# Designed miniproteins, single chains, continued (2), part 44

Each design is a single chain, and the fold is of that chain. pLDDT is the mean over its residues in the fold that is shown.

## One batch from the design tools (miniprotein)

Design m5510
Fold by ESMFold2-Fast:
Structure m5510 (fold): chain A 96 residues (1-96)
Amino acid sequence: IKELVKEGAELLLKEYPDDPTIREEVQDILELAEKDPVAAARRFMGLVIDYAVRKGDEELAKEISKLANEFIANHDDPEKLREIVEKVLEILKKLA
């Protein structure tokens, strides 16, 4: 999931290149992904929720929040964790 988290974080940076909060959070997520990919994935999903809220996209915020809750619930299942991050990335790509 490390590579998926990195790809997603970089997509957020491309969509909001002038947002200093997103830039700072993306750098932190990329660093964390090298040490703890699961913690990085949780932080990445939190950033996507924050982005959706700032954009006024309540439906996106709810959808990603549901996936984040499923990620926490399936913490012992690496394949399910990967599947959830892939779903978040696919949603983000469709918005670009």
Scores: mean pLDDT 79

Design m5511
Fold by ESMFold2-Fast:
Structure m5511 (fold): chain A 93 residues (1-93)
Amino acid sequence: LGEAAKEELKRVLDEFDKTLEEMRRRVDELIERLRRGEDVTLSVSRMVGIRLETVGLKIDVDWALKAGLISQEEADKYVSELDEIDDRIRASF
C-alpha cells in the first residue's frame, strides 16, 4: 500500500515486459540469420548471451517474488515465457 512500493512494482513489471519483448525480437532475428548461414559464430555467441540473460532474469523474478513485488502468478508467467525463449534458441540448433 506504500506509494514507493506501488511505484517499484510498476517499474519491475514494465522492465520484465520490455526485456521479454526485446529478447523475442533478438531471438527471431538471430534464428533468421542462422537459417541463412550468416556469420554463424557471431549468431551462436549472441544466442548464448540471450540464454545467459534468461537465467539472470529468472533469478530477478525469484527475488522480486520473495520481496513481495510480484505475485506467484506473475512470477510463473515470466518464468514460463523465459523458458519458451530458451527452448526456441535450443530448437534452432
Scores: mean pLDDT 79

Design m5512
Fold by ESMFold2-Fast:
Structure m5512 (fold): chain A 90 residues (1-90)
Amino acid sequence: HMKERAEKLKQEAEKLEQEANRLTSRGDEVRSGFDGMAENAEKLGDKEAAEAVRQAGDDYVATLNSEADKLRQEAEKLRKEAEKIEEMVK
């Protein structure tokens, strides 16, 4: 049943979007942790260690954001497919 397929695609898209949001939230938490470590290193006068920690945090957050973006792109594709199916069934 095409209507059932459209609903399943919408549900799958919603799950992917929720997962993307979780990755983004995790990225924010990780950023906060790395920023705290970098601030502590800077307070101890170790600016090189502070920069290295910030860079590691940037790289990790970039990885999580890249994964989240891929999930959002997939969700958008599924929503567009569901919309096309709904247009065909009406």
Scores: mean pLDDT 85

Design m5513
Fold by ESMFold2-Fast:
Structure m5513 (fold): chain A 103 residues (1-103)
Amino acid sequence: SAEERARELLERARRLARRAAAEAEERAKDLSPEERRKLVAQVTAVHLLVIGAETSLELGNLEEALRLLVDAARAIAELTTDPALAEEARRVAREAEELLREL
């Protein structure tokens, strides 16, 4: 059940990451070169954290997967300018933290 809950949280994080990345791509068109570089770095960090969480979960490292999911969700909340998307990401982070405490 904990692994199934972690997979559900990972799927939610992936959907939020895709939405935040699409938003960031559109926003990048109106940014300075310096701001664009910072945005690309933030998007890259989100993708690496999500991939790390997926890999850890596939290897059976549930605790590490949940830690990476918390970091990914927090990074998504910081990346997005959509308050609703940021709040959904914060909910994923809270649920992942709660699941970590249950381990």
Scores: mean pLDDT 90

Design m5514
Fold by ESMFold2-Fast:
Structure m5514 (fold): chain A 94 residues (1-94)
Amino acid sequence: SIEDMIARLRKGVEDFLKHLPEEVAKKVREMMEKIIEAIRNKDFETARELVEELGRYLLEEARRRNDADLETLARVFIHELLEALEELEKLEKE
């Protein structure tokens, strides 16, 4: 179900948050709640736009902090979110 996939997504987010500064983790949590709400509303266009916005935020934060590890983790995380959105959208269209 979509809720089962959201639960797996939330677990992946919490694992990612463990590697982030608290300030960045808070912003990621806030953005993820908006993304999950868009997914629940089947608004995958808005969900994708929010993931792209989150990606820009994380890359800008990594550059500001001169943190190559954060940049790498952010790129992987955003890629995994976009793949999860594609799979969720396919599940809803079946």
Scores: mean pLDDT 84

Design m5515
Fold by ESMFold2-Fast:
Structure m5515 (fold): chain A 93 residues (1-93)
Amino acid sequence: SAAEERRRELERKAEEVERLLDELGLRERIQEELEKRVRNEKDDEKRIETIGEILKEVLLEAGVPEERAEEAARLVEESLREGRRVREQLLKE
């Protein structure tokens, strides 16, 4: 129940970030940066960190305030780490 509540909260916050990216027209830009910077990274933690950096950089370039850009990056990183935990738990049967 606590894990389900946290998952729902992260999903809602991720949807808010996705709407922001749609509103600013940034989805294609983020996809291009992911393909350039994440494709060759073998470490899952470094991949998550790089995704957060890309999101923050792209939002800052679009004129989003630093605090909001940092919050969006943090939320995406938390969502990705939670997804990894769920995946690891499923692989344990």
Scores: mean pLDDT 76

Design m5516
Fold by ESMFold2-Fast:
Structure m5516 (fold): chain A 94 residues (1-94)
Amino acid sequence: SMREIINREIGLALRAMGLIFEGSQGNVEALEEALKIVEELLELAKKHKDEWAVKVALKLAKQAKKVAEKLGNEDLAKRAEKLIEEAEKLLKEL
């Protein structure tokens, strides 16, 4: 149902935000998990054409990229950039 989808999207967004914060404190594994969750949120948003969830995923991916750059983790920064590019492309198509 639409309610179940929205609840899942909100849950993923909240979890990703917490993990990005943990990443900002030096937890690289938390940032890696956050990026996986942002990717899951973006795929769910794409399937349901949910512009709100795409915008949330974009914001989270941008925050994750800044944290990855601060940590000097080029791989995670590149993974975040790919999610930013995918989210921006989806917003153009919605």
Scores: mean pLDDT 90

Design m5517
Fold by ESMFold2-Fast:
Structure m5517 (fold): chain A 82 residues (1-82)
Amino acid sequence: PSPEEREIARRLIESAVTELLQRRGSDRVTVGEVIDAVEERLRSIDLSPGVREALRQLLEKLRETFGEDAVVTKEQVLEALR
């Protein structure tokens, strides 16, 4: 993925986390919840192959950094995606 495609992917994850926190009425989510929310959106959105690949790589980075059962804040997610 290009740097621009990675930036688009990061913004999509940030948007998904923001919406998930608002729906939950909570300041925290699990990494698994973030991954599920992004993957559910990808089912209905036609994105370029590069953006899809960038999303896959960033979600894998979240799994490797925290683990799917880890409880994280939005700030921790965004920090890990650098």
Scores: mean pLDDT 82

Design m5518
Fold by ESMFold2-Fast:
Structure m5518 (fold): chain A 105 residues (1-105)
Amino acid sequence: SAALEAVREFADFLVEQAKKGYIDSKEAAERLRKAAEVARQEGHTPVADALIYAAEKFESLGEKITPELAANILFDAASRVRDAGHTEIARVLFEAARKLLEIAG
């Protein structure tokens, strides 16, 4: 689905940013809001809501956040998506969170 693809692109973006030492919270939030729009257009309201929740969390933590903090946000979003029955999208978010923790050390 287009929502799954948008979430994969977001996950790849976060991993690449984390390898550079920090995550730009404004850019992460913007990309999450774009992915949420795609999910909403496909009728996946719980996925859109979870992605907006994650965007708000990124924005609340300041301009630059650690890979560890980003991983915590993604674990929360993934759990919400999983509980809504979107197991494949949830898996992408859980996998991204794990990669962020590996980068954090």
Scores: mean pLDDT 89

Design m5519
Fold by ESMFold2-Fast:
Structure m5519 (fold): chain A 104 residues (1-104)
Amino acid sequence: SLMQRLEEIVQQIVDILRSLGLDDLADEIEGIAKRAFELFKEAEKTGDIKKLTKALFLVLAMSGDIYVAIRSDPRITDAQREELLELVRQLNRTTVELARQIES
């Protein structure tokens, strides 16, 4: 499912961040993701577009936090920056696909 794929992408991001000692950021990303996934599940069940919109903004915020870390944190290697950027792209694409499925 798209939800399962989204959860897998987030777990990959979290695992990379923890491997780098970025535990505070990893904890923040896990918290944002958990709330976003709850809102997506509620939107799918109820058709509540406001909950869907809030979930989308949480994914955008999560992507922004990862981008800031990629740009500024010297603990992240070039190879890991490229991997994290690709995972963020997959996260955003899968999120849009999930949103379209819920809205349709």
Scores: mean pLDDT 88

Design m5520
Fold by ESMFold2-Fast:
Structure m5520 (fold): chain A 73 residues (1-73)
Amino acid sequence: MEELRKKAEELVKKGDYDGAIEAYRQMAEKARGVDPRLAAEYYRDMATIAREKGNEELAKEFQAEADRLYAEA
C-alpha cells in the first residue's frame, strides 16, 4: 500500500489526477470489506485530489462516499 500511495502522490505532482484517483480507488476497494474507516480515508484523499484539479462535483461525490463509509465503521 505504501508504494501505491507514493505513486499516487507522484501522479498528482505530474498533473495526472485521474491516475492518482484510480490508485486510491483500488486501495479503497481493498479496504472496504475489512476496514471501512480506512476506505473512507482513501475517498477523502480522492476528494482532495479532485478539488485540487477544480472538479468540485467529483470531489463532492467522493466526500459523500467517505462520509457514508465512515458512518458504517
Scores: mean pLDDT 80

Design m5521
Fold by ESMFold2-Fast:
Structure m5521 (fold): chain A 85 residues (1-85)
Amino acid sequence: SMEEVEEILAEFEKQLAQVLEDLKARAKTLSKEEVLRLFDYEASKLAAELTEMTAPLPREQQSEVNTRFGKMLADLRAQLEAFLG
């Protein structure tokens, strides 16, 4: 159901937020470019997992999930980039 989809997206948002906090800590010893590459890598792994989890859903629901997840990624990446300067 869409309610279950929203719960899944909320859990993935929490996972991305944890990645963000872990990378902020690692930013003390890594370049900005390296931190952003690591974020993109972790985000890609989560995107692949989300795709597998939602594969049985109708295409319209898959599209909505992809759109919402993409917005989560963009927002959190922007927050990380702002933190890094």
Scores: mean pLDDT 85

Design m5522
Fold by ESMFold2-Fast:
Structure m5522 (fold): chain A 81 residues (1-81)
Amino acid sequence: SELDELVEEIIAEERANPLVSDKEVQELERLAQENISDEEKLRRLIEYEEVQAERFRSLGHEELAEEERRHAERLRKVLEK
């Protein structure tokens, strides 16, 4: 599905991010496979991305913060269809 492809892409980008721990990636993988609605999954992923964007911005990593913001925007576009 479009959601499954987007989630896999986001997890791959998070895995490549040196400020994202292996444990955080594992929690995202668990969320992706959780038996919840697509709407609930999208809302929780958007929350995660927004929290990470603020975290990276507070650490002075503006480019990484903008990457997380782009992930949140892509997820919102799927949610609003």
Scores: mean pLDDT 82

Design m5523
Fold by ESMFold2-Fast:
Structure m5523 (fold): chain A 81 residues (1-81)
Amino acid sequence: SMAETSKLVARAVGLVIRAIGLELDYLRSTDPAERERLLEEMREIVEELREIAEQAPEELKEEIERLVKRVEERLAELEAA
């Protein structure tokens, strides 16, 4: 249903917002152990977003996959810096 679809999208958006918060915490941190933990939490968010994409209706899979890719790209940039 559209209501179930809306809840799934809201969950995916919530995870993206959490990933942004973790990125901000990472940029503020000077502790290597904390930075590693924050990157691991971001990797967990990527996995959760992928699971949501698998469960999504076909019409929304591409949109949710774009959110996954955005978080993956930000994670890769942080790991490369």
Scores: mean pLDDT 85

Design m5524
Fold by ESMFold2-Fast:
Structure m5524 (fold): chain A 77 residues (1-77)
Amino acid sequence: VVEYLRKAAEKAGEGDAEGTREYAEKAAEEAEKRGDLDTARMVRFTGEQAVRLVEEGRPEAAKRALEGTARHIEEDE
């Protein structure tokens, strides 16, 4: 999960909305496979916000949002 979120953050920082969505979705799918439904929901929400921020021309904000979520997940587990 965290590894895919970090890749999503890299894509967001590059201004790649498609790559950001792809890796955020992969992170959510991995959380679902582990039975981590709350984490999957959080990842999907943050991923949608990050894609929107990239599309609005705010890639640094998108990257920070994804990195923050990855840090939160890593700290809890």
Scores: mean pLDDT 80

Design m5525
Fold by ESMFold2-Fast:
Structure m5525 (fold): chain A 85 residues (1-85)
Amino acid sequence: SANDHVLDDAGKAANLVFAAELYIQEGETYLAQNRNQAAAQKYMEAADYYEHAAELFGKAGDEEASRKAREQAQNARKTAEDLAA
């Protein structure tokens, strides 16, 4: 059901990935405006969401999705650090 909010760990992780992608989009918007500190904050928020998603994918036994989310978290965090420097 589209209104079912009871998700397994994999479903919850997928929702966190979607939220992280929205934060990346906001960060890209700030970066296009040369607002590096605001962009860094959004990429850092995305990294936190990807890290949470990686943990939930791991709990669900989806090792490949967990690895991918962890890599996306590392990339977002590095982008945030580079922009905040």
Scores: mean pLDDT 85

Design m5526
Fold by ESMFold2-Fast:
Structure m5526 (fold): chain A 110 residues (1-110)
Amino acid sequence: FEEKLKKLEEELTKELKELGVEEDIIKKAVEAIRYVANKDLEGYRKALSEIIGLVLREIGDILTEALKKKQETNDPEAVNKELDEKLKEFNEKVLKFFKLLDEKIKEVKE
């Protein structure tokens, strides 16, 4: 069982790294899987809450950087186009992240 859990953790870590997920979010995803394996519902909910907080922080950073660029540029339309593209890419990454996490959680529960 320990070896199976370790393999699932390694597979999730690899897949999330390939997706470009930040290391701190990957660590929390691994913690979430460990909590599910240990039937620790409170730990799992806390890990999910922390993942949501980190995702919100990342979106906040994207928005803050765009605001800073708008203040420094004479072409705010170019900044708006870059922001739209970054937000679309980020949304796709977030959806893929949660899909992968859900798949690994199902494998842990078997």
Scores: mean pLDDT 83

Design m5527
Fold by ESMFold2-Fast:
Structure m5527 (fold): chain A 81 residues (1-81)
Amino acid sequence: MQPSPDEQLVLEQAEVVIEALREAGYEELAEELEKRLSKAKTTDEIEDLVLEALMWLSEHDPELAERVAARLREIRRRAAA
């Protein structure tokens, strides 16, 4: 079954965050987020995971947080077209 547009959008955003964390060396945090994502059953749960990860990055790695936020903005813009 194809995911809803909202489900696809938040899943793509979560994948971008996990990939960025892994590439930056935050492997433990990326693994934890991936485990939580695998157990998430609603769009709201996935969106909360993305927001939580961005808040953490804003406090600990603001340059990476801005790069991730820019990537997520592009994904949302593409989905709105």
Scores: mean pLDDT 80

Design m5528
Fold by ESMFold2-Fast:
Structure m5528 (fold): chain A 100 residues (1-100)
Amino acid sequence: MIELLLEELRNAALAAAVFEALGDRKTAERAREVAERLRKEALKLGAKQEDLDKAIREGEEEGRRLAPTATPIQVVGLALRVVAAEVDVELIESNKKLLS
């Protein structure tokens, strides 16, 4: 579970960097909000702060490198990953509310 959240966090950070570089500020902001929510849930599950910081940095660095050569299909794929990650974090948040 934590490993999946770290991967989704890295992908959200990557998407935010790509969309920011492409001038899509709204999608970049949404990706950053999803990343922050994933970070909070991963911390609650016992993820280490250093692993979270590493995932964000690696995502942002890869996103900045990818952005100048990103194809339309890669951009669509990143947007879909952000939507999938948002659904995942909403399900995690909802399950916690049902148990409390």
Scores: mean pLDDT 82

Design m5529
Fold by ESMFold2-Fast:
Structure m5529 (fold): chain A 86 residues (1-86)
Amino acid sequence: KPVVKVAFITTGDLLEALKWARKAVEELEKAGIEVEPAVIHAESEEEKEELAKKLREEGYDLVFEVKSEEDVEKIVEEALKIAKEK
């Protein structure tokens, strides 16, 4: 079973981001992928870029900005590609 470490970043509403991150994780688990999720709020676009770099260095396979339901589909597609490479 492939394991994907996913960091969800938002510069907006953290509760909204948590809602969409949860939906993305549920879809990936339904597809047979084990997910290690982190959800992180950034105070600015600059902090978001710095956090994304740090998270990739810490071993997260995917770092994605989540703002809406449309982002869930993109995150799921990208995580599936990463899982296939493992």
Scores: mean pLDDT 80

Design m5530
Fold by ESMFold2-Fast:
Order: C-alpha cells, then sequence, then structure tokens
Structure m5530 (fold): chain A 100 residues (1-100)
C-alpha cells in the first residue's frame, strides 16, 4: 500500500519529465529530461510490491511518453528530439514489461 503510493508518485514524476522533454527548447535538454524520466520509471518499478502494481503505475508514464511524442511531431520538432522521445517511450514500456 505505501509502496503503491511511492510507485504512483515516481511514475507521475516520470510522466511530467517526458512531457517537459517534449516542450524543451533543445534536443540536449530534451535528452536530459527524458533520461531523468526513464530513471524515475525504473524507481517506480522497484518501488512497486508486485509486477501488476508496476505495470499499472507505469501505464501513466507510457501514455505521457506517447502524448509527448505525438505533440512534438505535430509541433515540427527536429528529428533528434523526436528520436529522444521515441527512445524514452520504448525504454519506459520495456521497464513495465520487465516488471512482469
Amino acid sequence: IKASEEAVKLANEAAKLVLEASEAETPEKARELAEEAVRKAEEAARAAKSPLEAELALSTAILAAAVALVSARREGAPEEKLRVLEEALERIAEIAERAL
């Protein structure tokens, strides 16, 4: 229960960081924020008491990463920034899958 709260909190932090990465002015800043988001997703998976809790908590981060990528594409972000966001989405999804 307390671990579920921590997992959700960390997953929400990952979600915020990925959305901030989509708004970042430079690909370098986007990469920094995306890497921090992936770290928070890994922490969320570790904080979860069960694989199901990890998947449920990380589903929010995965959705945020997908939204960030779509938003950046619509805004005409440079290819390097789009790759950073795509890599973040893939890595967060992989973290959720490994928690099984």
Scores: mean pLDDT 82

Design m5531
Fold by ESMFold2-Fast:
Structure m5531 (fold): chain A 64 residues (1-64)
Amino acid sequence: SIEEIEKQIEELEKNIERLRKEIEELREKGDSVENKLKILMYEIVIGSEEMIKERLEKKLKELK
């Protein structure tokens, strides 16, 4: 349903925002190899979740 898709989009937005804040905190902590690897991993997850969100938004637009 439209409501289920909207809820999934909201959950993805919440997760993306949380991960972006984690990256910001890691960037502020300095340029260690561990921090750079964590940032890379979070950026990959964000990219994946943004792709899923875009597909859901497109589907929602087609249903409305």
Scores: mean pLDDT 85

Design m5532
Fold by ESMFold2-Fast:
Structure m5532 (fold): chain A 94 residues (1-94)
Amino acid sequence: SKEEKALEIAREAGLRAVELLKEGKGTEAGRILKEAVKEVAKILGLELSDEEAEEAATITLGVINQLLAEGRSDEEAAEKAGELIVEYAKKLAK
């Protein structure tokens, strides 16, 4: 259930980031993604630095922007963002 909880938070953050990007609020989207990465790391029992969380958020934001630019749906972009938040929290916390 910890992994399910982490993925739920990550997906919610991804959807919010997509909404903010469509409003032209890229800086706020990046901030929401960074806080989600930190929260996911806490749930999974991982220790993650502020710089590592920022790196994960930056990668995720770039992928969201690319998917939206390619005409992918908001739901597809949000789902991919959620996956990346969990993946990079795990990868960078090693």
Scores: mean pLDDT 87

Design m5533
Fold by ESMFold2-Fast:
Structure m5533 (fold): chain A 119 residues (1-119)
Amino acid sequence: SLEERRARVREEMDRIFEEAKKLSTKEIYAKGVEELLKHPIFNGNENYALFFLRLYVKEAERVGIEETIRRYVDLLVADKPYLEPERVALRYVIKLFIKEGKLTPEEARRIVDERLAEL
């Protein structure tokens, strides 16, 4: 149901905050690359996975935190297998924003709830 999808998205954001609290910036990049490498499109290529993650970091810096979270919510709701690399990349980009103090749990919950209300 729509309410089940909303609950799942909120739970995923809570997990992102908890993991970001436990990891250094270096560890967030390393884990992001590790998770991307599980997807067959990267073919075990660590340099390509890191390049892909950095593209999403640069895009997030260009469009801002709010738009990045809105896009991530769309990817979680869509739940299509071919979107998994972008979903993983944005998950780790959001962890980096949290680590840099650019996103609070209260701001993230507001943005998520606002986007889910539009869907």
Scores: mean pLDDT 88

Design m5534
Fold by ESMFold2-Fast:
Structure m5534 (fold): chain A 59 residues (1-59)
Amino acid sequence: AVTGADVINALRKQGLISAALEETLRPFSGEQLRSMTVEELTKIPGVGRGLAETIKALL
């Protein structure tokens, strides 16, 4: 199963997130990220629409 850590690792390898955003996303589990909509993900500081869509694609 894809975990929140797997998502963060994938985004980091692609150069899509900063260290600050990585810390912001760390508390989120894979299940929590799966339950969120793209719109809800964009409410996370530093997460834009494109990044939110990429996160959903990784889950």
Scores: mean pLDDT 81

Design m5535
Fold by ESMFold2-Fast:
Structure m5535 (fold): chain A 89 residues (1-89)
Amino acid sequence: KLEELKELGQQLAKELEKESKKDPSIVEKIEKATEKHLKKAFLALKKGDKEEAAEHIKKMSEAMAKASKNPKLAELAKKVGELLAEIIR
């Protein structure tokens, strides 16, 4: 549900803020890791391919999780990505 996505998104934002205070480079690392997948997701949406877009959003969340090296941030990123992919599909 949209409410669940909002709650998870807020938790992800708070966790990312905490990590950025410990490691200022984390935002750049996440951006670099995710930009390719995000670009492909938008391209798929422009073509009307919601299935392909959902797959790239999932890969984006997995890349964010891997780049963060923080288990809590990784879990939240995956949950947000999976829920967003389900909504788009």
Scores: mean pLDDT 78

Design m5536
Fold by ESMFold2-Fast:
Structure m5536 (fold): chain A 90 residues (1-90)
Amino acid sequence: MSPIEEAEKILEEVTKKIVEELEKRKEYELKKEFEEYMKLVTESLVKAIEANPEKAKQFLIDTLKQIKELALEYNLLEAAEYIEKIIKEI
């Protein structure tokens, strides 16, 4: 799997986890905002990896840390825990 394909897959799984937690909370407006945010973050990460493939792992870790901090700000504890687990496995 290419670094781009791996990053896209991980961010898709993270997005799904965030969406599932927000759906359980019935926060449908925040769900749409997070889906838009995750799309922009994924596009930005892909462009960064394309420009510097050697830094793909670092860009992915930094991006996941930023998403985790935002998830914690919105009290998305399950999503934040899932992201932390991914970071440790990278």
Scores: mean pLDDT 89

Design m5537
Fold by ESMFold2-Fast:
Structure m5537 (fold): chain A 108 residues (1-108)
Amino acid sequence: DEIERLRKEREERLRREIDEGVAQLVIAVEAHLALKEASHPILRPLAEAWRAAQTREEQVAVTRQGLALIDANKALQLDILRRALEIAKKAGNSKVAEIIEKEIKALE
């Protein structure tokens, strides 16, 4: 049945998209936590600037600068990805862990 085949294919695509979305969310959360908590010495001036920011707009600007710095720094990206991988493994989500492991290998 062509309709049943198309429905099954859509369900399989949705599952893959959900797993990929969850992986990206876990990575994004760890990146924001690294910035906010100054988990790396390079991020400390930006964490201080975020705390000194008086408006939401200033906080957003500092966050964008911090994320751009992480994107430009391979060692910071790898640390964040390894933290995200540990979270995925502790949660028992093997599919999300596999996606994050592939991103780590692509950066190494």
Scores: mean pLDDT 82

Design m5538
Fold by ESMFold2-Fast:
Structure m5538 (fold): chain A 100 residues (1-100)
Amino acid sequence: SSMEEKLEEILKVIQETGTKVQELAKTEEDMKILKELSEVYKEFVQEIEDAILNNASEEEIKEIIKKFIEKVREIAAKSKNPEIKKVLEEMIEKIEEILK
């Protein structure tokens, strides 16, 4: 797949994951995790849009995606909800598979 096709697949996976996390969020602590994920996602989308507008290399785009994954891992580690942790871990695995 082209990098453009991979980005479309990654964004779809992230959006589907966001919906699942919203459905699983039950506590004020879960809602705080959801807020942190939303902020990281907004930053990620902005960085990707800026990269595309500036004709960034595939390597530069991959580094933005890797940075996003690491931030999601840090947020997942703070979560006490095992279902949210699992959904976020599955998202990371899917994104890493798409980038191969």
Scores: mean pLDDT 89

Design m5539
Fold by ESMFold2-Fast:
Structure m5539 (fold): chain A 98 residues (1-98)
Amino acid sequence: SMAAEIQARVAEVQEEAEAELEEMRRRGEMTPEALREFAARALARYLEALGEHETAATIRERFLRDPEAAYRALLETVARKAGAPREELEEALARWRA
């Protein structure tokens, strides 16, 4: 199943992102600037895992310019590929804004 393959790749990216965040914390690299760069890299890896290579290649610049729009684009891609309902996307975006 393509959905199962995407889910496995997304889980791998999540574990990798968590390990990178722990290493940043260990090195004292928890500045807002470092966290923004980390978020941009994580978004790019998730988009690549979802097969959205063109968006992944540009997401870092887009995220630094408009983080909400970049995060929304990721959520919409996840919904499209995983079949998540629209309500879950709006709830996730609301939590990110809070």
Scores: mean pLDDT 70

Design m5540
Fold by ESMFold2-Fast:
Structure m5540 (fold): chain A 60 residues (1-60)
Amino acid sequence: MSEEEFLSRPIAAAAVAAMREKGNEEEAARAVVELTGVEYKTALKVVREIKRNYPHRLAP
């Protein structure tokens, strides 16, 4: 899957926005849960994947 395809998913887009706002994986994951309704473990995994593979998307 391309970076654009992955980041266009609602959960991935929410995770990027939450990380840019909160700067903390746990707080960002909670925001993703509130916005998307996914399980916290799933939200945290997506947040961590973005931080690891797409850190440039989290820069101001």
Scores: mean pLDDT 76

Design m5541
Fold by ESMFold2-Fast:
Structure m5541 (fold): chain A 81 residues (1-81)
Amino acid sequence: SATTLALLGGAKRAALTMPADVAAALLHRENGLPREVAERLVALAREHADLSTEALLAVIREQDPEVYAALEAVAARLEAE
């Protein structure tokens, strides 16, 4: 969804511009991701820094479906006003 891509885009920017632990703490606080999920999301974004947000989402879906499910859950919550 557009919301999931926007969330992942924000997470990717944080992961690539901040120390990894700071980025994970920010995603936990601002998006409500479990801390361990936020840490894995940051690691995946840093590992795949050269990928577009769309390509990174596909990688996350294949390599860490729990992180993918968490992003979809946050997106669904944000869409439900």
Scores: mean pLDDT 86

Design m5542
Fold by ESMFold2-Fast:
Structure m5542 (fold): chain A 89 residues (1-89)
Amino acid sequence: MELIRRALELVRRGRELLIQGGITGDRRYFLEAAELYREASRLAREAGVDEMAEAAERASEAMLVPDPLRIQEETEQALRAAEEALAAA
């Protein structure tokens, strides 16, 4: 439960950084968001929630590619997976 809650918190913080990156155009926000999603993936794996771990990892990878639609899709999927994992716990 605690690991899943922490992972969800990291996913939410990552989304906040993406909003700032979108507003400012500053690439550093996307890089910081990628690190948060990568850490969320690690915590999800420790908790045994493979679907959340994979979604967070894909979101992290999407931050490194200049494709705003992919970033949006993968980060929305990561948030959904995290919220579902917490609800199931």
Scores: mean pLDDT 80

